Designed miniproteins, single chains, continued (5). Designs and how they scored, part 37

Each design is a single chain, and the fold is of that chain. pLDDT is the mean over its residues in the fold that is shown.

## One batch from the design tools (miniprotein)

Design m17355
Fold by ESMFold2-Fast:
Structure m17355 (fold): chain A 87 residues (1-87)
Amino acid sequence: SVEELIEQLSSPDPEVRREAALALGGHERAVEPLIRALSDPSPAVRTAAAVALGEIGDERAVEPLRRATEDPSPAVRLAARRALARI
């Protein structure tokens, strides 16, 4: 369920958090949890969160994604730019 996937964003395992973030793409209810995941310590999780937010297309993600275009990880910056182009 969407609720179980949102809970998995808080998993101690970054691979579980990454998979949950990708699976939440297209779920409007996950916008706020995915915005928080843009601050995850794992760049792979932050990349997945940016991709998922782009798939949802909710304007609440615009400012957080704009900040993510300055992320230290090139993969996160690219995902954030692509996500913004969809919103």
Scores: mean pLDDT 89

Design m17356
Fold by ESMFold2-Fast:
Structure m17356 (fold): chain A 84 residues (1-84)
Amino acid sequence: MIVVYATSEASREAARRLAKLLDGIVGEELPEGIHGRSADEVVVETDNPEETARKLQALGLTLRDIVRRGETSYLRVLVPASLQ
């Protein structure tokens, strides 16, 4: 399952739109120890980081980082103005 998290109030609409594009859901709060580094970022939680990264690339999105925690990965994604 794909879960998209806003990292700031400014990224909430972007998280909602990206969740719809990825056929996922919006997460209410970031998992413990997972952080954005700028207000223009969202975090994408996935159990298939390779497929999710391909979908993000196909959407023209910039992947900043991948954090793995067991079978789950958290992808930091820069949000373009077009998703806000």
Scores: mean pLDDT 79

Design m17357
Fold by ESMFold2-Fast:
Structure m17357 (fold): chain A 94 residues (1-94)
Amino acid sequence: MTPRERALVRESLRLLALRLAELQLSGAISDEEKFRELVRWLLEQARRLGDPDTAALAQALLDKDDAATRAYAERVRAALDPAVRAEIEAERAA
């Protein structure tokens, strides 16, 4: 895997993790079992890629720790490519 391919996969997993955190914190989860399966998959992928903040966020989601979920979500967001982060912030402002 090239450095660019690894970075793209890592960013995609981070975006997924942030979306899952938002769903849990807002109480918008309709299928708890499928949600937990997806979070477990995310945790394993984050560990394989050596992304400790995304792995910690996934673990906080499994533990249903809202405070840890918020803290690690902020770290994951800060670790995103600045251009990707700016687009997310612009969408939230609109």
Scores: mean pLDDT 80

Design m17358
Fold by ESMFold2-Fast:
Structure m17358 (fold): chain A 79 residues (1-79)
Amino acid sequence: DVEALLERAGEALAAGDRAALAALLPELRAALEAARAAGDEATAARLAGALGAIHAALGREDEAAALEAEVRAAVAAAA
């Protein structure tokens, strides 16, 4: 359930719970890959945004920047 996964990510981000954020990364990556494979660009953009926020919170600026660029490209394509 993508909504439950995004809710958990939001809660962990708000709490600053680095261990919970790290644990969510493989689930969020798997969901992102599934959304991309299904052609669900809106869900892929939401998941990429959540992953970007988590990488930024964990001090992984390069990973965060790459995911932000992906989200911007998806939004531009949808506009």
Scores: mean pLDDT 78

Design m17359
Fold by ESMFold2-Fast:
Structure m17359 (fold): chain A 107 residues (1-107)
Amino acid sequence: APSLAELAEEMLNTELSKEQIIEKLRELRARVAAENPDSPYLPEFEEAMDRFIELLGKLSEENAQEIAKEFARQVLHLLKTVADPETLVRGLTNLLRAMSSRAEEAL
């Protein structure tokens, strides 16, 4: 399976449909869970990801693509700045909540 960085890079640099974006987000969800099975922050991360996927499904193709590319850029930046796995899970959760807020404004 692709790494979290590879999934984010593909979302940023490839023109993906909304359905393909949602599939990549589900792969990212599974990867974070597999790499951090004992994290106390994992349930909050999974809930935040499920909400983000739900909101993206309600957006237009164009708005879903724009928000997904911004999310991917922020994920790559987070991976570059954060070395600690616990801080990474928390950072991803906060990013998902911020992106979900933006997605709600685009509805």
Scores: mean pLDDT 86

Design m17360
Fold by ESMFold2-Fast:
Structure m17360 (fold): chain A 110 residues (1-110)
Amino acid sequence: HMEEAKKLLEQGEKLMREGAYALNNGDYDKAIKLFEEAVKLFEKAIELGYPEAKVNLGRAYALLGIAYFNKGDYDKAIEYFRKAIEYARDVDPELAEQIEGLLKEIESEK
């Protein structure tokens, strides 16, 4: 299981980098597709017994939130930011707090 989980993590991380590049270029639809695919790979890695992938899953959800926010889909953005907080809370509490702050700003300003 570990060899398969590691390959899924490597593939997911590659998709995250490609998605971030698309996001930075304003190609939000491409970024969303790439991040959604990365989410599936990270979920499978966790199922295969690699719970460390929860960190990657939290980051993928945060980037999905940013992509949907930039696309103007605020409901989806809020949904994904909340998922990002859920996965980051136990592993990276400072990141979770930062995303919570961003989420509150989005809810109050937009």
Scores: mean pLDDT 83

Design m17361
Fold by ESMFold2-Fast:
Structure m17361 (fold): chain A 57 residues (1-57)
Amino acid sequence: GSLRKELLRAIGEVLRAIGDLFEAELKGASEEELKALREELEEAIKKLKEIDKKIEE
């Protein structure tokens, strides 16, 4: 199945979102921008958890 490739993509999306949030923090981004990036990270984590549930079975 393609679940392993989907897992790797989801992990990559989470890592990218973490990097984007960290860089925004370092640049002193507004709280509104940080909130939007946190929401993007939460979405990426949600997708990762959905794939992980299918693999753990």
Scores: mean pLDDT 81

Design m17362
Fold by ESMFold2-Fast:
Structure m17362 (fold): chain A 73 residues (1-73)
Amino acid sequence: SKELSEKAVELAREGAEAAAAGDVEKALALFEEADKLWEEIRKTASEEEKKETLEAVMSIVLARREEIEAAFA
């Protein structure tokens, strides 16, 4: 459902925030929960919902990648 997709994106966002703060244990736990929800989404969601969810997650990941690269530049 769309609600599950939104929750998965929120967990990914919180995980990225925890990782940026150096809280590796919290980040891993949040990403694990997001992965479990993504497995259910892949089985039940429409292709459009899956695409929207993936694009949102990738946007979060790309934003954090840029922050990491900037920190080491």
Scores: mean pLDDT 73

Design m17363
Fold by ESMFold2-Fast:
Structure m17363 (fold): chain A 88 residues (1-88)
Amino acid sequence: VERDIELLKQYLELAEKATTREEVEFLGQLIIDHLKRISEKYPELKEEFEKLIAEIQAVLDDPSLTVEQQKERLIEIIKRAIELLEKL
């Protein structure tokens, strides 16, 4: 669990430093891939992580969002993922 939380905290730091749409979209995909792996590793949280994955995909697929808005939403989702793992 500690390693998965540490990696999510690294993604959180990268998201806070992101300044371009390409950076946010690339990070979003990395986070989706990691959350998919976590959902397989912790089946008790699978439904919660599937919801977070869907929320990230919706953020990445929304052309009306600015880079800053995508970034803010990704940061919030990452924080929620960390909280779920910290409760294990």
Scores: mean pLDDT 83

Design m17364
Fold by ESMFold2-Fast:
Structure m17364 (fold): chain A 67 residues (1-67)
Amino acid sequence: SKEEIKEKLVKYLMEKFGLSEEEAEKIAELLLQGRGDQAGALLAHRGLSPEQIQEVEKFVEELLKKE
């Protein structure tokens, strides 16, 4: 479900990159809405490298394939 995908993505962002729950939820929502440019800008502002942002995008693609 969309809720399970969002929960997994939020947990991933928090555990791997140290984002707060509130930040991770906002970014996860943008990614799942296909607003990757906005999500990427927020991730960069939180200190993620371009490589780390690409890892996040790949993780989202993998999660969506399970739908």
Scores: mean pLDDT 83

Design m17365
Fold by ESMFold2-Fast:
Structure m17365 (fold): chain A 91 residues (1-91)
Amino acid sequence: MEEEEVERVLKKAQEVIDKANELAKTKGSREDLQKLADETKKVIEEGKRVAERSSPELAEKIRQAMSDLANATAKAALAVRKYEEEQKKKE
């Protein structure tokens, strides 16, 4: 049962990472970025909670996935922010 929660969190993290990478490449809108950030926070929080209740081996795997997720989301946020800022300056 707990293992299923771990797998769910890992799958969600990977899906969000994929979305973050797409946003960075396609220069998505700020609204998409905000939705991504919200989902990322939720997944990271759940991942940390599940990791605390899991065995050390599973906890480390979750932590690494969360780190990767945070990094991908930060990269996407930076790319989208830069694009939005440039659009504003264009005026």
Scores: mean pLDDT 78

Design m17366
Fold by ESMFold2-Fast:
Structure m17366 (fold): chain A 72 residues (1-72)
Amino acid sequence: SEAWELVAKGAEAYKAGDYETAAEYFEKAARLALPHSPGFAALALREAADAYKKAGDEERAEELYKQAESLE
């Protein structure tokens, strides 16, 4: 699926230390998954939050963690 492909791209960016790009891919994956799979969207949002935290954007990370919790 397109969402899974974006998660794979995010993981590759994360391995390369490009945390901002990784976060963007994970966030896009969450948006694509959200209408059909809230659980997958929540997991992708947590991955995006972790990546933003690594990038030094703690405020954006906190917002995404809260958004993921709201989907449970």
Scores: mean pLDDT 86

Design m17367
Fold by ESMFold2-Fast:
Structure m17367 (fold): chain A 87 residues (1-87)
Amino acid sequence: MLDLSHQNLTSVPDSLFDRTDLTALYLHSNQLTSLPPEIGNLTNLTVLDLSGNQLTSLPPELAKLTNLKVLDLSGNRLTSLPPELFS
């Protein structure tokens, strides 16, 4: 588990994507405007909380997170979702 909520983050640090052991990641209540495709490297994630950011789109690589049980995208500015998330 890693909690990076309320950190005023405008981007996700690259070092996070080396943390392939993570099963839960909390990034809520930041200033994220985009999520990099390297998020798909965290294949052990069962919980991803991205709520309360400024996200306008999601990378299709998010579909690589096949173990996700909880994905919270509430409170963002999403105008489209990648179709890969529904496959």
Scores: mean pLDDT 83

Design m17368
Fold by ESMFold2-Fast:
Structure m17368 (fold): chain A 76 residues (1-76)
Amino acid sequence: SASQQRLQELYASLSPREQAVLDALEVARTLREIAEEVGLSQATVSRILRRLEARGLVVSYRAANGETLYRVNFSL
């Protein structure tokens, strides 16, 4: 479908590091957990997450315990 092709094109337009961060978001994670999973510094992951949020691919929210969590935005 046109929507599925657009998602494939969006993912293919991402850098390997941006793809790795998205792949690490199978479940909602903190910045620290993402950095540990992908083997990058928290500063690098923070910059990637800001770009992915700006593109609408990732959303952040504050959990009840005060932690900031990130998740993939699957709003088709």
Scores: mean pLDDT 81

Design m17369
Fold by ESMFold2-Fast:
Structure m17369 (fold): chain A 71 residues (1-71)
Amino acid sequence: AEELIREAGRLAGEAGRLHREGRFEEAKKLAQEAIRLANEAMKDPAYRAAALSVRAEAQRVLEAAEKGEEP
């Protein structure tokens, strides 16, 4: 679970950077993967709060990229 959270956080951060660069399709792909890993980490109650936080960050990037919003 901890490794899943660390990787999800890394991917969410990278997705945010790609979104700021206007690379929306790549940002969406990484944000989706971050959400997937955060969902897996949430199966462990000890890491649920941390996983929810990472998932929320990735979802914000995904939504912004899907809408084509400027960063």
Scores: mean pLDDT 79

Design m17371
Fold by ESMFold2-Fast:
Order: sequence, then structure tokens, then C-alpha cells
Structure m17371 (fold): chain A 87 residues (1-87)
Amino acid sequence: MNPALEVEFEIVELASRGDLEGAFRKAEEAVRAGLAEAARTGLHVAAVFLRLAGRVEEAAELLEKAAELTGDEELREEAERLREEAE
């Protein structure tokens, strides 16, 4: 598997297990390794799955981390919308 796909898969696996800290750590390591887009994609994909599973607050945390690491304001706005849904 190429390094980008491996990072995406590992982030999704960690988040799916409820290990958000592990997912965040893996994403930060990926950004330092020059794989920022893979980290962003992995966190965003994981957030979609968690939202569909009713884990809306955790999904919002993943999107906030992706926005923080990449500067993607669209992901930050998406996280805010999810937090409103979790109310």
C-alpha cells in the first residue's frame, strides 16, 4: 500500500475504535512526514463514518483537527455545523 493510503486507513481505524487521541497523533505525524493531504482525507473520511454512526461530537472533533492541521476553513465550518446537530 502506498504511504498516503496507509495513513488514511490507520486514521479511520483508530477513530472507529474511539481512539481519537491516536487518530490525532497519527494525523500530526503524517503532516510532519509531508502527508498533510492524507491526514486531512483520513480525518474527513473517519468523520463521515462517525457521523453516520450517530457519533456526531467525535466527528466534529476529527473535522476540527483536520482544519487545524491544514488551515481548511471549510472543514472548520463543517465541524461547527456538526456540533449544532449534536446539541
Scores: mean pLDDT 83

Design m17372
Fold by ESMFold2-Fast:
Structure m17372 (fold): chain A 76 residues (1-76)
Amino acid sequence: MVPEKELEAEVLESLARMYLSLARQLLSKGDVEAAREELERAREIAREIEKLGATEAAREILEEVRRLEEEARRLE
């Protein structure tokens, strides 16, 4: 296995979690539009994580994105 792919997946996981955290903060302020933009970023990163073989991490991120998107829809 190539070590750079493992490190890249870890960096992307951290980045996706940061976007999810920002989306939660934006939703708590009622900024649904900005929250959706951050959720789209997290979703794209999850797809890249999945391509790197970290399927479980990608799945967990996508499930949290889905949960927060549902929350955003309820706030509108």
Scores: mean pLDDT 82

Design m17373
Fold by ESMFold2-Fast:
Structure m17373 (fold): chain A 88 residues (1-88)
Amino acid sequence: SVEESLALIDEANQLTDEDLEKLIEELRERGATESAEKIEEILKKGFRFTARRTAVFVLRLIDEGRDDEAQQVANDSLQSVDFVESQR
């Protein structure tokens, strides 16, 4: 629902840098290594809000058994960040 999506965004916005690093490590431990790498790249490029939201959404999709969609979200998020950087 819209309410659930907004709650996830609010959760992501409350994450500290340390919380995000722990979440990325959790994704690696759960076998989502490519998603974790994409999120780390987004974070390294300075897109902190995008990295937080992507990490939360990816983990939610994995929790729902939607692993392929989780990987796609991570890939699409990095591609969007790369596109923005390429226009500079």
Scores: mean pLDDT 81

Design m17374
Fold by ESMFold2-Fast:
Structure m17374 (fold): chain A 66 residues (1-66)
Amino acid sequence: MDRAEELVRRGEEALRQKRFREAAGYYGRAGVELDRAGRDDLAGEYGARAIRAAQPLSQQNQQYLD
């Protein structure tokens, strides 16, 4: 199986379990592997998904300041 595909599956599993830090890490690594494979379109997409997976933590920090 493609390494990027494996990392995406791990990220999806982490999101299902609400492990947002781990999900962000897996999606970020999937983006890096896709970039190495020359799939820049998907690398950008999974980089964005990594940021979105981390957003619950960022939202909590923002709301604490507000």
Scores: mean pLDDT 72

Design m17375
Fold by ESMFold2-Fast:
Structure m17375 (fold): chain A 63 residues (1-63)
Amino acid sequence: SAAEAGYRAGYEAGLAKASKGISAGSVETFRAGREAGIRLGGDPEVSAMAGGLGGMEAAKAAL
């Protein structure tokens, strides 16, 4: 689904930033989710929120 794609995109963006020792900004993880959702014709706002959640989970995993 678009939300699942958004979550995954946000998670990957968060992990990429964490690997460089940089905290992933909310804007970046939301943007990644939104773009993934748009590609699938999904709701961009729901997909952006899913991306934010994915980014938060990546941040927790990096701690």
Scores: mean pLDDT 73

Design m17376
Fold by ESMFold2-Fast:
Structure m17376 (fold): chain A 94 residues (1-94)
Amino acid sequence: MRHLNLAASYLLRGRYQDAIRYSDLALRDDPNNISAWLIRGQAYLNLGRYQDAVRDYQRALSLDPNNSTAWSNLGQAYRRLGRYDLSDYYDRLS
């Protein structure tokens, strides 16, 4: 989707608030948009908002349990929170 591609572009450029804004717009139209949850989670992760990132990755996994990106990123978020037992588990699933 165009808005998601733009959100991903902002994320890669370090424009985390813009990435969150466009992801939020996509989620308002379609809360089942897995990519929007992933992009917003990654933006939160980069802002040091690890608990918010965990929440968004868990939402993505509730929609698609086989999403390797969500498993990998959830592992990273838990590692940042010092939850190494969980980070190892999720890294293994990615």
Scores: mean pLDDT 82

Design m17377
Fold by ESMFold2-Fast:
Structure m17377 (fold): chain A 55 residues (1-55)
Amino acid sequence: SVVEEVKKILEENRDAPEEVIAEEIGKLVKEKKVSDEELRQVLAEYLAFLAEREA
C-alpha cells in the first residue's frame, strides 16, 4: 500500500527537515502514480505526522 510506504518514510525520517520528508513522499507518489483518493490519504498522514511532532 502506498499509505504504508508513506508511514515507513515518516518513521525513518521522523527527525528530518520537512523538505526532506516532503521530497521522499513526492518521489514515492510520482513513482506509484497514485489516485486522488490515495493522494488525499498520503497528505492526511503527512499532516498528522507534522501535528504530532509539534505537540
Scores: mean pLDDT 79

Design m17378
Fold by ESMFold2-Fast:
Structure m17378 (fold): chain A 75 residues (1-75)
Amino acid sequence: SSKAEDIKSKSTVVALTFDEKAKKVKDSDPDLAKKYQQISDLAKKSADYASNGDVDKAEKYFQQAMDLGRSLATQ
């Protein structure tokens, strides 16, 4: 598979996962839900750029999604 296809696949999974997490915590922790939605939105942008063959932008948005996710791992 191409690098763009690999990023698209990973970004799609991340987007769906964090969209679901955002919905789950929306009522109990709306600030956390907002951050999960931001991760999902960044991952969606990554997938869109990967679909257009823009690997550099796809990687940048994917990295931003992962960095934000990592920042939340410490609660």
Scores: mean pLDDT 87

Design m17379
Fold by ESMFold2-Fast:
Structure m17379 (fold): chain A 59 residues (1-59)
Amino acid sequence: ELEKLKEEILKKLKEMGANEEESKKLLDELLEAAKKGGLDPVEVAKMLLESLEFMLKAR
């Protein structure tokens, strides 16, 4: 579900030092942009979560 993916993404962003309020705003903006662009927000959220995991692994 999108809600679960959003929670995981916000958790990862918080671990990376991002502000909670700012992270929620940016995530909402990104998912809205994805929807506007004809992308499935659930798929975009999955890709974001994978990207964050890759970024954490790369460090």
Scores: mean pLDDT 78

Design m17381
Fold by ESMFold2-Fast:
Structure m17381 (fold): chain A 64 residues (1-64)
Amino acid sequence: ARDGRAIGADLAALRAAGASAEEAAAALEARYGAPSPEQQAILREIAEKLIEIGDEIEREIKEK
């Protein structure tokens, strides 16, 4: 809730401007720094959920 909205808005603006994933990541890290250990724990939980969803979607796509 603290910086998440600002980070999200900056990411959306960079992507809309056509920035690459590498350029967007570098710009965000330069502005906001690396995520804290507590933030990393939350991101890890989200990432695990997204991997599970992605695996399900890929299976459906391959089966067509």
Scores: mean pLDDT 63

Design m17382
Fold by ESMFold2-Fast:
Structure m17382 (fold): chain A 73 residues (1-73)
Amino acid sequence: SEAEEVAKYLRENNFSKEALEELAKSFNYDIEKLEKLREELRELAKQDPATYEEAYLVVGALIKELKENNGKL
């Protein structure tokens, strides 16, 4: 799934600021699409928290920053 690929990408890049900025850019800063990604990560984290919980939390923080800064990082 897209959520599994995103979690893998973030882990392989140590959840760096640069990886998060590239993630936001790849989604065209679309908060609705990022929230759908976050919900998919939430379901994955329920089944396998060791693999997906950090990606879920980090994408949530990214969405919050985008909402507070009018879609900018």
Scores: mean pLDDT 88

Design m17383
Fold by ESMFold2-Fast:
Structure m17383 (fold): chain A 90 residues (1-90)
Amino acid sequence: MEELREEARRLVREASRAVAEGDLERALELAEEAARLAKEAKDIETLVEVYTVLEDLIRRAEEEGDEEALERARRLLEELKKYIKEIYAE
């Protein structure tokens, strides 16, 4: 479990860096993988960090007119919101 959390956190940091560098495709891939690992570990704290990266990615995609990245990031963000609410409802 701790290994999955550490890997997810590393991927979140790399995704954040990719957003800052303007590599939205890489940032999205890293965010998707980080979310997957964080879900497996049930690490809500890391999922919240992924949520923040997705918000930054959405803002950047809107600024650059990257509609594909914008739609993909919004979809992942909605899935993440539902997952977090589902965990707290249980």
Scores: mean pLDDT 82

Design m17384
Fold by ESMFold2-Fast:
Structure m17384 (fold): chain A 87 residues (1-87)
Amino acid sequence: SKLEEFIKKVEELVEEALKKNPEVDKEVLENTLNAIKTLAEAWAAGEITPEQALAALRMMEQMARKEGDEVTAELVRRARELFEELS
């Protein structure tokens, strides 16, 4: 399904981020992945609109940037771009 393909691509982005950034907090990236999966599942279930999912992803990106976590911010930005292709 498109949902499964999206989740797989985001999981690959997390693996790439961890491989390229060995100093990054693995727990933060895993929590971010789980949050993105939860949003995608809620969208697929019809519980939220694409606009609501995109707004949540933008908020996650903004919060990561405010914390100086550029790795997480870039991950969320790329996940949002993938979601825009899906929705």
Scores: mean pLDDT 86

Design m17385
Fold by ESMFold2-Fast:
Structure m17385 (fold): chain A 58 residues (1-58)
Amino acid sequence: GEEASKLTTDEEFEKYVKEAPTFIEAMKAAKEAYKTHPDNPVAKKGADVYNGFLELAK
């Protein structure tokens, strides 16, 4: 359900951020994962964050 997706997003998203050499590289990897797994809440959150960085960089 939505709560399970939220918990996965919070914990797994933080794990991706902490383990990556840079925050941007972690989010970029999540964006690539989201292309193949569009229903994955962690990949979607990372893709949304990375797209946000790209918009701010314009």
Scores: mean pLDDT 61

Design m17386
Fold by ESMFold2-Fast:
Structure m17386 (fold): chain A 91 residues (1-91)
Amino acid sequence: SAVEQARALAKLLEEQAKVLEELGKKEAAELFRKAAEYLLEAAKAVEAGDLEKAEEYAKKAQEYLEKALSLLDEEEKEAVFKVREEFSKKY
């Protein structure tokens, strides 16, 4: 379901934020956590039947994620991509 997908993605973003924090990229990590928070709010809005609000929150999550990625070099992007690969194998 869309709710389950949003929650899974939020958990992935939190794991990616931990790796970024270990790399000293605290600003990018904070933005990944903000994206995760908005995805969880989008999931809650879907459960409440407010699809318009869910779309707004999902858009906010994407905006924060795009901003976070703009702060990363290619090596740092590879590190967060590796987290996604490992997460996909485990779940």
Scores: mean pLDDT 85

Design m17387
Fold by ESMFold2-Fast:
Structure m17387 (fold): chain A 63 residues (1-63)
Amino acid sequence: MSLLEKVKELAEELERESVRGRIESGEGMTHEQMLEKIREILLKEGYSEEEVEKALEEYEKTL
């Protein structure tokens, strides 16, 4: 799986969690907070800052 595909999967998962949280407790995640969480997860998995930033830029182009 490409890093871009992984970013998309993480974004969908976090967005679903954010929507659920908003419905259940009135709290949700902003788009910026979602991107920060994705960056944090990928860095913990051993991807470089450069790879993560490139994948996030490509992800934003698909929106």
Scores: mean pLDDT 75

Design m17388
Fold by ESMFold2-Fast:
Structure m17388 (fold): chain A 73 residues (1-73)
Amino acid sequence: SKEEEMVEQLKRDTEELIKLFKEGKVSLEELKKTIELLKGLKEKVKEEFPKLAEALEEAIEKLEKLIEEKEKE
């Protein structure tokens, strides 16, 4: 389904973003901006695409944890 394709793409993009951030190729500011965009997207899709909203929540939590770890440094 279209929703399943979007979930798979989001998971791939999230994993790549985490890797790039750990390699220093993505800034903390860019990561924070991405989280804001994902939060907005989740609110827009949560009624129509609940599985995508769930995957967005997981992505947001993973990225917020990376920021928390970086800000403790």
Scores: mean pLDDT 85

Design m17389
Fold by ESMFold2-Fast:
Structure m17389 (fold): chain A 78 residues (1-78)
Amino acid sequence: MSDEEKEEIIKLLEEAIRLLEEGRFEEALKLVQKAMEKLIKAGLMSEESAKVILDAIRKKDAETAILYLRIAIHELKK
C-alpha cells in the first residue's frame, strides 16, 4: 500500500470518528466500510478486527467504535 493510500484511509477514519461523535452512524459506516475493505485487501487488518469495528457502528456504540478506529489510525501512522 502506498503512503498516499495510507493517508487517504487515515483521513476517511478521522472523518468517520467526527461523524460518530455527531451521531451520524450511517455516514460513518459507509466511510469505515470503504477503509476496512482497503486495509483487509492490503493485509493491514484482519477480517475479524474489521467486523468488531463495523458491528460497534451498526449497534450505535460510538465509544467502542471510536476507540478501535483511533487504534487503527495509530497503527497506520507507524
Scores: mean pLDDT 84

Design m17390
Fold by ESMFold2-Fast:
Structure m17390 (fold): chain A 71 residues (1-71)
Amino acid sequence: MAPAGAPLSELSLEQAAAAIKAAARAAGLEVSDEGATEAARLALAGDAEGASAALAKAAGAAPLPAPVPPR
């Protein structure tokens, strides 16, 4: 068990990558170790947007286009 008071950024890259892979698998996505590690690096650097994009890219998911609103 992790000690109380440890900041989230103290998670090792390995642990963050493993958590990302587990979450992706739970969502039905298959990601490479390299892709999960890249997403983990971005997440640990505070770049949640980049981490999500890296994970989606590694899983082969494309971003959904925004619907065109009626004018």
Scores: mean pLDDT 67

